Designed miniproteins, single chains, continued (4). Designs and how they scored, part 55

Each design is a single chain, and the fold is of that chain. pLDDT is the mean over its residues in the fold that is shown.

## One batch from the design tools (miniprotein)

Design m13896
Fold by ESMFold2-Fast:
Structure m13896 (fold): chain A 97 residues (1-97)
Amino acid sequence: YTGLLTFTFRAKSREEAERLLAEARQRIDEVINEMKEKGLVTEYRLAEPRYDEETLEIRLSVVIKGKTEEQVKEALDRLAEALAPLADSIETKVIKD
């Protein structure tokens, strides 16, 4: 099973955008390492961030793989929880491979 999480956030300045992106990346790494240790995630990939210079909106996507649908859903929920304080929107999707 493959899980997709896409989150977006807006910044007030370029410097804030860079800081928030770094914070989001750190939170993702911490959660993914935790989920790997628990056996919930077998593989992950962080997509290249998309940055809109005019609106200062940043879009980031995380792809995770797990053995069961339940494991992938749990990992996506945990990622969404960790990123919620930084995010304007979060979308999650589970795909059967």
Scores: mean pLDDT 79

Design m13897
Fold by ESMFold2-Fast:
Structure m13897 (fold): chain A 82 residues (1-82)
Amino acid sequence: MLEKLAEIAESLGAEEVAEALRRVAELYRRLEELGALDPEIVARVIGVALRVLGHMLEGDFEAALEVAEEAVRELEERIREA
């Protein structure tokens, strides 16, 4: 899901959004490998993907980037606590 959204962002010229989405996907995989995934994290990542897609469809790549970067920070914190 996130990797497909990143490909769409990249095709639209939103390289920073694509990089942030790929980072979210990487951090999600690391949490899965650590056994630290819970339903709250899964729901949060789905919500982030939907919000980023919504902003991209409106052409608001700045808002899309802010949502993705906030998710990166949240997942990095969860990994530090795992």
Scores: mean pLDDT 83

Design m13898
Fold by ESMFold2-Fast:
Structure m13898 (fold): chain A 93 residues (1-93)
Amino acid sequence: MKEEIIEKLAEKLAEIFEKKKLSFEEAVREAVLIKQYLYAIKNNDEELVKEVKKELSPELIKLVEEIIEKNLTLEEVEKIIKKAIEKLLEKKK
């Protein structure tokens, strides 16, 4: 079920954000980079892939590759990011 995959990936992304001790603003910036990397891969934009890959940690690159492998839509990726940020904010309480 796609919802189970979304939840698992959101947990994984939240864990990466927590390990990096990211603020909300920093997590949002990382989310933009994740979306740009996915867009670049889907559009076969090799130059953009190289640029964004320099900014992403190996863990985030691996997570994006898993998202691609599971053929998730950009809307589903938005849900993953939103849930991950919400989980990060909960841990700060």
Scores: mean pLDDT 79

Design m13899
Fold by ESMFold2-Fast:
Structure m13899 (fold): chain A 110 residues (1-110)
Amino acid sequence: SSFVYEQLISMVEQAIELEEELIEKFKDKPEIVATEEKHRAEYEELLEEIKSGKLSPVEALERLKAEEEEHIEDLKELKKKYPEAEEELDEVIEIEEQAKRGLELLIEKL
């Protein structure tokens, strides 16, 4: 439905904005920056596929959820490399976990 597509586009755009904020926040930590740039590129590709009509709403939601799950795992690995950033990375993990829960609820309504 058009409403689900509009919500999907908004959610992916918000994910891209979060990645841009994290790149600036962690600019002195090159491995974090590289990870966030990778995820930003993946979200930008997903946004293009959604806008071009290549994905059904369910496929797009499942793709977005999978990308967020991968990001959470990458953040957990980065905590091992940057123990001094653990608190800040845990805050980002919680944001991503909340976004994933929102996606699960949206999928249930389809």
Scores: mean pLDDT 86

Design m13900
Fold by ESMFold2-Fast:
Structure m13900 (fold): chain A 81 residues (1-81)
Amino acid sequence: SPVKKLEQELKVAVQSKNVEEFLKVATKLYFRAILDAYAGNLDDAQEYFNLIVDGFKELGKTDDAEAIEREGKAVIAEAKK
C-alpha cells in the first residue's frame, strides 16, 4: 500500500539519519494524515501522526516531535466535530 511505502521510506531515512529525506517523506505523510482525518479515517490519521512523531524522536528532534503531537491531537479533535 502507499502508506507501507511511506512508512518504509521514513524508517530508512531515520536509520540513515537523513533529516532532509525524513522531512520530505514526513511532509507527504502529514498531509495524508490531515486528509484521512477529515475523511473520517481517524485511526489511520493518528497512526500517520504517530509515525512522524516517533521518527522525530529517533532523530533527536524532541521539540519537533512535541509540536507534531500537539498538531495531530488538534486535527483529530477538529475532525471529530
Scores: mean pLDDT 87

Design m13901
Fold by ESMFold2-Fast:
Structure m13901 (fold): chain A 73 residues (1-73)
Amino acid sequence: SLEKKLEEMKELLKRRYEKHDGNAFAELVELIRELFDPETARELVLKLNKYIHEKKLEEALKALEEGIKKLKE
């Protein structure tokens, strides 16, 4: 389900942010590419990477949630 995929993506994002786990981010990027069209996936990945760099975890999590919400439309 999309809800389970969102939970998985949030966990991977948190590992990247809290543990500096590059493998977790790579897995997150692959999940995003599987679920979204190429343009949306690229924009989302860039946004998440920016928020991680800026120490904005809550904004990054919200971006994932909004992306999944749009897939349900």
Scores: mean pLDDT 84

Design m13902
Fold by ESMFold2-Fast:
Structure m13902 (fold): chain A 64 residues (1-64)
Amino acid sequence: MEEAIRRLDEAAQKYKDEGKEEAANLLTEGSQRLREIAQRVPLTPEEGQALADEILKKAEEIAK
């Protein structure tokens, strides 16, 4: 889980540095939601990475 959240946080910082605030905000919110989900439902590392990949893809599409 921590690795998935770290990937989202790093991507958010990168997009913020590029001036893509909307994509950065989506990634920040995604990171927070992953933390909340993990507290309610124990996610496997694979499930956490799959959710992170989905959020990253949406942010990349918004950033285009």
Scores: mean pLDDT 80

Design m13903
Fold by ESMFold2-Fast:
Structure m13903 (fold): chain A 74 residues (1-74)
Amino acid sequence: MLSEEALRLEVEGSLHVIAGTVYERMGDYKAAAEEYRKAAELLREAARAAPPEHRPELEALAEIAEKRAEELEK
């Protein structure tokens, strides 16, 4: 199980991913990119706080969020 801190960071990161998706669907690509960047930061923090078995999933999600933000900022 994730630590309380890792779980909080993962939940916050996931909420920013959802917000990014909503903004992207609304056509607000700048707001979407900002949300995805925040998600990537929080998910990386969650990965650092997480036990080894959960770390790869959180790191992968962070990379996906970061890549999506970069695509929307171009």
Scores: mean pLDDT 83

Design m13904
Fold by ESMFold2-Fast:
Structure m13904 (fold): chain A 55 residues (1-55)
Amino acid sequence: DEIKKKIEQLKISIENLKSLTELRKKAGEMTPEQIQRVNKAIEDYEVELKKLEEE
């Protein structure tokens, strides 16, 4: 089932992206604008994940 694999990959990608973003924020490597953009991307991925789970 391609949908199940995509759901699993999205969950892992979202978790990894959140973890990496927090590390980069703590290191001072990101501007406020970059942080906002990443947070929006994570939110968009979470919305996509919910839509796939509802299929």
Scores: mean pLDDT 80

Design m13905
Fold by ESMFold2-Fast:
Structure m13905 (fold): chain A 80 residues (1-80)
Amino acid sequence: MDPRERLLRLLESLGYRPDADALARPLEELVALGVLAMMRRFRAGPEKARDIVLLVDEMAEVGLDEERIERVTERVRREY
């Protein structure tokens, strides 16, 4: 199973319904959506953003490098 399929399953499990727009998004954007969905679902504080990025990356087997982890974390903090 590829990382996109894992991310979409994670989003579904969090109550997100992926539409055609979401399905066409880049992989990093799906990671950010998954992190935001988890943070909102569990009412996590913004200080948890990086930990949840790392968790989503591990769960979906995306393999983000440190630069991409920081980029997604910054995006999540801005949108949360």
Scores: mean pLDDT 79

Design m13906
Fold by ESMFold2-Fast:
Structure m13906 (fold): chain A 60 residues (1-60)
Amino acid sequence: SLEGRRIVGEAVEEGGRYFREKMAELKAQGKDTLENMIKAFAEGMGVMGEVERRRRAELA
């Protein structure tokens, strides 16, 4: 649905923002290792899932 596409778009945007900010923090701290980057990516994916669940709950 159009609404579902919008929710996914918002989730991807917020998760991507989280990942970019986390990567910037890691780089500033000299902790931009592959392991930390993978963890940051996983955390960003978690943010996307949380945003989607929250937005769908608002529609119920």
Scores: mean pLDDT 82

Design m13907
Fold by ESMFold2-Fast:
Order: structure tokens, then sequence, then C-alpha cells
Structure m13907 (fold): chain A 67 residues (1-67)
């Protein structure tokens, strides 16, 4: 499914940024449904949706570090 492909692509991007695979998968699972919903509503490409999902995951991690 498209959701699954977005999820796998997000995992690949997050691991490239230095996240452990387990953490990347958990973050991807959390943000992929939101990214998929935005893609369908706004007609964004899979690449654009993956970038948004990765940015959202990074933002969440920054919040955790500052707490």
Amino acid sequence: SELERIREKAVERLTALGYPEDEARRLSDEVAPKAYELAKKHGLSDEEMVELAVQEAAREEIRRRKA
C-alpha cells in the first residue's frame, strides 16, 4: 500500500540521519498515517510526504531533549 511505502521510505531517511532502526521504525509508524492523510488531501508526492514525516519526527525528538 502507499502508506506502507511511505513508512518504509521514512525509516530509510531516519536511519540515514543516524537514528537506530528500531527507533526509526517507531517514529515512522507514528508519523506515516499523518503524512499519508496530508498527501491525499493536498496531492503531494511520496517524496514530499516522507520529508514532512522526517521533519515531524525530528521536531518531536527536539521536544524530548528540551524536556
Scores: mean pLDDT 73

Design m13908
Fold by ESMFold2-Fast:
Structure m13908 (fold): chain A 68 residues (1-68)
Amino acid sequence: DLAEQQAVVAAVRRAGELDPERVRELGEQSETMPPEETAERLKELLASVPGVSDATADRAGELALQQA
């Protein structure tokens, strides 16, 4: 669903604006972590962002696993 993908993209951008260092560190760690662990870390990061729903965070993790 395009709307769900756009919500995930908006959430990631918002996370980067609020805590760019944490987003960068997750990106660096993803090079050595299994895709499943990276997806869980991304979900936790987005769930910590004000205004991001648990459903959007869950979808981001699912999409990360499918792209890995």
Scores: mean pLDDT 76

Design m13909
Fold by ESMFold2-Fast:
Structure m13909 (fold): chain A 68 residues (1-68)
Amino acid sequence: MKSDKVALAGAEKYLAGGSPEEAVKAAIEKAKELGDEVSVIALEDNVKEFGEEAVAKGLVLGAEVTKE
């Protein structure tokens, strides 16, 4: 799924020691690359509502569940 690749891109940045902001940015860039406009909007809105750290942690959880 497109969402699996978006979550993985963000999770990889965060787990490699990237900041929450950098992890979210990586996920948004991947969503744009895949043409997943819904995920771009959702990520930007969730950052405004919950902050970058909460969104980055959510991306890690999403990537772990969908990779296996």
Scores: mean pLDDT 76

Design m13910
Fold by ESMFold2-Fast:
Structure m13910 (fold): chain A 57 residues (1-57)
Amino acid sequence: MAEELIKKGFTLEGAAAAVASQHQKKLLEEGVPVEEAEKAREERFEETYRALLEKQK
C-alpha cells in the first residue's frame, strides 16, 4: 500500500508514483497495450495521491 512507502520515507508524490508504476508494470506483463497501461498508470497515480492527501487532513 502507498501508506507503507510513506512510512519508509517516500513523499506523497513518490509513494503515488511508485504504486502507479507497479500497476503499469503489472498490466504490461499481462499483455495490456502500452497506451492503455499508461492511462491506467495516470489514473492510479491521481487516485492514490488524492487518497494520501485526504489521510493528511
Scores: mean pLDDT 78

Design m13911
Fold by ESMFold2-Fast:
Structure m13911 (fold): chain A 64 residues (1-64)
Amino acid sequence: MVEIEVEVEGSEEQREEALRKAREAAAEINATPLERLPETIRRQVEELLSLPGVTGATALLSGL
């Protein structure tokens, strides 16, 4: 299972949106076949980093 950790600087609204998007990203990654996993992780992390107030995003592999 993959979990996403995000670092957010900004309003509570920006933090809430980033956390919501991180959960969506983790769900998308966990639904992705191993062959496409590296590309999906990279794209989801890049999208999270593009959100207002997000200063960092990390994909953590757990339960493998």
Scores: mean pLDDT 76

Design m13912
Fold by ESMFold2-Fast:
Structure m13912 (fold): chain A 100 residues (1-100)
Amino acid sequence: SKEELLEEMRKLLEEMEKELKELFENGASADEVIKVAVEKLGEIAKLASKISEELAKRVEDLAVRLINELSANRDNPEKQLELVKEMIKELRKEIEEEEK
């Protein structure tokens, strides 16, 4: 159901937030951070595509923006963490708006 898919997306988003925070706390490389973000956002986009192509496109656009910004800031982990937090907030808002 739509409700079950949205809940699954929320859980994946929470798992991504936790995993990325742990990577930043442990001084992980920019490549490791990008790899995890790509993997988790890809999973979220797949779930979104089962709800609608429009939602999937919005998730994919947010993912592409984040990956490009993380790549541009490979030497600035503080900025990368800020960018991740901002994207997570935007994705949570997308999920909440779709629940209506």
Scores: mean pLDDT 85

Design m13913
Fold by ESMFold2-Fast:
Structure m13913 (fold): chain A 79 residues (1-79)
Amino acid sequence: LLEELRRLGEEAVRAAPEELREEVRKRIDQILELVEQGDLESALRLAEELGLWMARAGAPDAALRHIGEMQRLIARALE
């Protein structure tokens, strides 16, 4: 789980516009920290908030797909 999320996060940062990358990286790091702590519910919430924020900021679909995959992996870990 953590390795897959780390990879998807790096892909999302690369796919994001340069002006958004620092904030995307910061939020992904927060999500990964929550996953490491076992707080998957908070991690999923932050990942959903990140996706919405990126969409409103005009991030390309490629970046949003990686965040959506992170959301799916965290949600499955909660089941």
Scores: mean pLDDT 85

Design m13914
Fold by ESMFold2-Fast:
Structure m13914 (fold): chain A 99 residues (1-99)
Amino acid sequence: MEAIEKLEKLLKEKDYSVLLEAAEELGLVKRLGLEGKSANDLPPELVATFRLILEIAKDLKTTNEEELIKAYLELAPQADEKYLRDVVKLFIESLKKLS
């Protein structure tokens, strides 16, 4: 999926601009701890969660919200599901912006 490859490159370059734009559109800025954050400095927990979602999406070749959540919880069963759902929504919206 070309959008996933573009997103992976941006994450490697620490360019989080598309994530901040997606978070603003989804009303997730406050909930994800993004208030006052720059495009190159996001919370480490958010970046780690987002990177694992990206790897799962690549491995399963899916961008389906429920499939991503299920696979993530199989790898990290102690993860906060509410937080995970917000980050998966952010991931899907970021991909739409790169499509």
Scores: mean pLDDT 84

Design m13915
Fold by ESMFold2-Fast:
Structure m13915 (fold): chain A 90 residues (1-90)
Amino acid sequence: ELPEEVRELLRQMWDLAQATGTGISEETAEKIRQTADKLADAGLLGASSTLYAYAEMLLASPEQRAANPDGVARADEIAEQLVAAANEFL
């Protein structure tokens, strides 16, 4: 199971994406997937699968990045906090 802090950050990213019509950048999605791989290596397979699913669901298209770069940047900031919080489990 993901920690409450990580779940709350995922909720904030989701709510921001719904409000702005944007998501995270490809670079940030890759960082989330790398963190998911580390969780899997540590035996946290459920947490890993959840992070992979969120990375795919929250990925911004090129059109979304062009339409609202500030929204994508804000989502990326929250995602960096999520990556840091998830890495505390390792």
Scores: mean pLDDT 74

Design m13916
Fold by ESMFold2-Fast:
Structure m13916 (fold): chain A 79 residues (1-79)
Amino acid sequence: ARNMLVNYFRSQGLNDSNIDYAVDRLLERMKKEGIEPTEENVTIVLRDIKRLSPALQLLFFLPTKPKGTSPLVDQSADT
């Protein structure tokens, strides 16, 4: 259930771009490992992830580089 992952990452303070990337990466990893993205499997994975430090959770799923958005240019303008 993709919505469970979206809600989880949104609660961690990720923006929509990072949420979409993190969800897609996690679902792809689950598929690569032969795990079906069912609600039960997603719940188990999320519980496992919650045992890791927040920094490791974000590092595992976030891109190594930003998606071209800049907080100074795209989200705020001088004021």
Scores: mean pLDDT 62

Design m13917
Fold by ESMFold2-Fast:
Structure m13917 (fold): chain A 83 residues (1-83)
Amino acid sequence: MTPKEKIAVLIAAGAIAAMSDTPEGAEVARSLFKEAVELAKKYNDKETLKEIAEIARKMAQESPNPVVRDALEEVAKEIEKEL
């Protein structure tokens, strides 16, 4: 599995966890998104970092759950500081 493929799998798994609309799902989503971010940083893939931030922001906007929204906004803000 390439780094890009692994990042895609982590983002997909994180999105599924976020769709549970539970605090536990929000924490799993944040953990998986953070792992994807660290992998993208390791390979200096700024384009993928921007894509992760956009996905996190979109999911935060679409989520009715404030815990999920806060977790995903935190991920997006952390990425934006590194760009």
Scores: mean pLDDT 80

Design m13918
Fold by ESMFold2-Fast:
Structure m13918 (fold): chain A 92 residues (1-92)
Amino acid sequence: SLLEKLKKEKTVRLTPEELQDPEVMAKIISYLLGVEVEDPELLLERVVEAYNQIHPEKKLTLEDLKDPEKAVELLNFIAKSAGKDVKFELEP
């Protein structure tokens, strides 16, 4: 059902619980980038590094992704970079 939302919705609302789940985050990123998830933590580390290269004054760490607002910001960065017409928003 998450994959269906990613394909059909222009705005996808995610809960803090979903954003804290590495499997959910890796599945979303995998869809956005068109890559297979072999190691969810390694995939998250690589996309954080890509974000930091573009935003050297506003660097993120993996620990920062425990903040749902920062996790949503990372997903929106990835979507825009991948040319996907989807926006992510935090659900309370």
Scores: mean pLDDT 81

Design m13919
Fold by ESMFold2-Fast:
Structure m13919 (fold): chain A 82 residues (1-82)
Amino acid sequence: VVPPPGPTTKALDEGKKLAEEGKSVEEIADKLASTPGISPDSARRAAEVIKKSVEEKNISLYSGAGLILMSDNTLKEPYVAP
């Protein structure tokens, strides 16, 4: 099953941009964690994978970052309404 494109894809795109600009894992993780529903632990792991994928120019690692974010059920409550 392919999840609909949305918040996770946008977060990954932002993380990739930051990694390409030479930002640290911590800065990338902060950007990912600022997305509602993404845990700080998942954000940090995804940020490490994103930065490594950019440095190694290996797009398959970038896919792994998406799986890290998705495995945390981040889309279960990406934006909580009262």
Scores: mean pLDDT 66

Design m13920
Fold by ESMFold2-Fast:
Structure m13920 (fold): chain A 78 residues (1-78)
Amino acid sequence: SEKARAALAELRARLAAIAERHNAADKAWEDLPPETQREISEAVAAALRAAGLEPAAEPARTEEELLEAMRPLHEAAL
């Protein structure tokens, strides 16, 4: 899906900007400030909506939950 590919590209750009701003590129999810975790979760939800997909009902609490929340977007971008 072209929409999913565009949404994934935009998400990657936003995640890179968040990581740079918060010095978070090399930190584990659990070590990130709650505000940074929230910004990342909101960016993922926005990308899913932009791709026409349903975002997860709750924000990710672990890195595994974050990756799982992003999986439909990656699959749709194939």
Scores: mean pLDDT 76

Design m13921
Fold by ESMFold2-Fast:
Structure m13921 (fold): chain A 87 residues (1-87)
Amino acid sequence: LEELVERARELGVEMARLAKTDPERAERLAEEFEREAEALGAEGLIVRGAAAGAAEAVAAGEEERVEEAAEEGARKGREVAERLGLL
């Protein structure tokens, strides 16, 4: 799972940057990521959280918080999965 969270963090950063310069490509990346996350089931909620946290940090201009935001997002995703009885 650690490798998946790390990749989700990197992808969240890339999607946020592309949204500013190439929104069509950002949309394609988001669609591919969502398809892969859906295939992971409960772990998909964790990686979605990590990507969202990283993307928000980039969008806010807080690039130094990307790692922390991704970890917080992953933690929230895990809490949602546990609440839904998926973990």
Scores: mean pLDDT 80

Design m13922
Fold by ESMFold2-Fast:
Structure m13922 (fold): chain A 86 residues (1-86)
Amino acid sequence: KSKELIEEAIKTLKELIKVMEEISRNPNDPEARKKFEELVKKVEQIIEELEKLGDTESANLLRRALSAVVQRRFDEAEKLIEELKK
């Protein structure tokens, strides 16, 4: 279950990065902003579920990856995503 959650989180973070790029190109896109909020909430829910399972290491990596994406530090986010795959 923990591995499945991590895989879902990685997919969600990659979608979030694409949405962030869309917002940069078209900041007046309300659908992109709504999707951003939904994806952030989904990652936060996965973090909470990983913590409940005792996977504190993956939860902490995921929190850092989400923060990096939101702050537009995409290179750092990609490195953290690769660490989550191990």
Scores: mean pLDDT 83

Design m13923
Fold by ESMFold2-Fast:
Structure m13923 (fold): chain A 96 residues (1-96)
Amino acid sequence: MVQLPAAAVGIVLEAPSPELTEKLIEKLREVFERLKDQIYAYQIEKLSETKVRVTVLAWTEDAMNLILEEIQRAAKELGAEIVEEKRFPPLYKVEP
């Protein structure tokens, strides 16, 4: 029986410098590798010298909450801020 990911988020992070942006990307890769069993798929995209877009699809909402906490922790360690957060609707829409 095949399961679909239950949660998706797109986040834009802004770091105070280009050097810290590169460190943020590497830290996020480390976090996602550690949490790979909870992640269906992820993408990290460098938007500018100081901005990074992260898209994550998680198997469960609990996994997504853990992933968001780890992203917040990595950002805080490097002085980066979450400047945009977009929640995507579930891949399957439940009608009332």
Scores: mean pLDDT 78

Design m13924
Fold by ESMFold2-Fast:
Structure m13924 (fold): chain A 84 residues (1-84)
Amino acid sequence: SSMKERLEELIERFRELLERGLAAPNLAEAEALFAEAEKVFGEIMRLIAEEPDEEVKKEALERLRRVLEEARAAAEALAARMEA
């Protein structure tokens, strides 16, 4: 349970960092936020690798997949707006 709670907190932190990076007012700020997101992602993957409960692992990976899909869609929408 406490491991599941830590994973959920880190995945939410990862989502927030990606959203802030995509909304950043300049490239330097975006790069700093994405660098922090990469560190959090590494910690998430380490905890998932160490998690003995296969269902907790699957839930964490599914949540992480959804965060990445949402960030990808947001990045694509931003790129499309910048091209118009």
Scores: mean pLDDT 85

Design m13925
Fold by ESMFold2-Fast:
Structure m13925 (fold): chain A 80 residues (1-80)
Amino acid sequence: MSPAERFLESARQLIELAEGLLERGELSPDLLRGLVEALEGVLRELEELLARETDPELRQRLESTIERLRELLKRLRERL
């Protein structure tokens, strides 16, 4: 598995965890801020991977993960 594919899997798992915490209302203000900062870092790394990626299938997977993460970040910021 390429480094980009491994990072995509890790990002997806973190996104799923954060979505679950948000749905259950298990986000304290401090945890919410920490998650937003961590996910903003993940977003920047995904965008950099997309900028360097030439494989069209992997580019599509990166783009869909970026859009999912942007939507999650929007929802998390609404709770701040």
Scores: mean pLDDT 85

Design m13926
Fold by ESMFold2-Fast:
Structure m13926 (fold): chain A 93 residues (1-93)
Amino acid sequence: AIELSPVEVRRLPDGRDQVTVTLTALEDINYVGVFVRWESDAEATPLAAFKVQKGDTHTFTRVRPARGPVAVTMVVKDFETGEVLAETTGEAP
């Protein structure tokens, strides 16, 4: 239903980590929720909720203070059903 790019992680000159993921919609979905979870965080942080059409692409960029090497996971859910449609994990430097 949804395709996610690999997580791209960049350390910024000010010491913050920037993560970027691109979402591609493979079908029409009325309501998708996009969430980010850093390793050791108790819960995922909501980033966006929106309707997608087949062929849509959306790029998400988030920045946080660097805490050393840590995994970051992007999760896309159907917001109406709670079903996980796609998930990708990368490592912050």
Scores: mean pLDDT 75

Design m13927
Fold by ESMFold2-Fast:
Structure m13927 (fold): chain A 63 residues (1-63)
Amino acid sequence: SEEERIEKGLKKIEEYLNENGLKDLAESIRKLLERVRERKKVTEQDVEDVFKALKEQIEREKK
């Protein structure tokens, strides 16, 4: 289902953030994942946009 795809995307983002030591951001993604499961709608495109932005931020800090 679309929800399963979104969950998979959010889990991937959470793992990426944890690998880079961004625990607070990873916790925010975990909360978003919980909201998707409960009631709040999130599109796969929204997840991709967030992932792209976070990846760029991590690259800037890592240099």
Scores: mean pLDDT 70

Design m13928
Fold by ESMFold2-Fast:
Structure m13928 (fold): chain A 107 residues (1-107)
Amino acid sequence: MVEKLRKLGEKYNVEISPVLEDNPLLQFLTLLDLLEALIDKLNPSNKEELLKKLDEARQALLQGRYEEALELVLEVIDELKKEHPEYSEELDELEELAREALRRLLA
């Protein structure tokens, strides 16, 4: 959501709320939504397992278990890179954004 809103804001010269940009919890939740969409697009053989890990990450995040949420996200990213190395650059970007969101949540 935040990433899409930012792109739409830039494209249409619409101001994006700084609260949305500075909200690491919303940024992490948006990353989970993007990974879910990517899994749906790529349709990997272990899709159900990856979606379950994302649901566990979402629950951990909402319960304040931020490090556990990151570990689950990184496992999903690693598995997607193994099956779809052509998306490794985009997955590396998502990994860095997830790590940054965690750093801000713990600050």
Scores: mean pLDDT 74

Design m13929
Fold by ESMFold2-Fast:
Structure m13929 (fold): chain A 115 residues (1-115)
Amino acid sequence: DEVDEIAKKIQELLNSPETDENYKELALLYIEGLLLQLKERGLSGPEIAEVLADEFEVLGAEKLAKALRELAEEAKKEGLSADEVVERIKEYIESLKDEELVEIGKAIRDYFLES
C-alpha cells in the first residue's frame, strides 16, 4: 500500500506541469519508492546501492549513478547493512542542490514519457 501510494503520486507528477518543484518531488518520490521496494525484496546493502546505480545509469542521471556505484563498493568493503545504505543514500540526496534534484526529476520524466 505504501509502494502503491508512492506509485500513484509519481503518476500524478508525470501528468503535472513541468516545474522545478514538481521535478524535485518526482526525484524524491521515485528514489523513496525504489528504496522501499528493494528493501522489501530483502536485498543486501551493496545490492540496493548497485541496483539503484544501474537504474539511474539507464535514466541518464550519471552523477547520481556514479555516487551510488561508489557507495556499493564501500558497502562491500565495510559490510554495511541495507538500513545503513538506505540512510547513506538519504543523506546524499539531502546534500544535493535544488538544480541537481531538478535534473534527476527531468531524467525520470523523460525515461517514463520518452518525449
Scores: mean pLDDT 85

Design m13930
Fold by ESMFold2-Fast:
Structure m13930 (fold): chain A 82 residues (1-82)
Amino acid sequence: MPPEIQEMIKRLDELIERLEKIYKESKSESLKEEAQKLIKEARSLIKELETVPLDRESVQEIYNRLKELEERVKKLEEELKK
């Protein structure tokens, strides 16, 4: 597996751990539901990276989705602190 794909999977695994923490610590049903949706999305991306032969464009699309997930997780962590 290319080093870039391995790094993306690692980052997605770290995001899942952060989202599971938000789910466990959150008192808001809305935040829990959003965290659960993002966990499912991250797991779907990991599966796609591991099982599908990917061209460069597909890898770039997944990378862009990964960055969007990172931004959404950061926003949820900020909401959890309020």
Scores: mean pLDDT 81

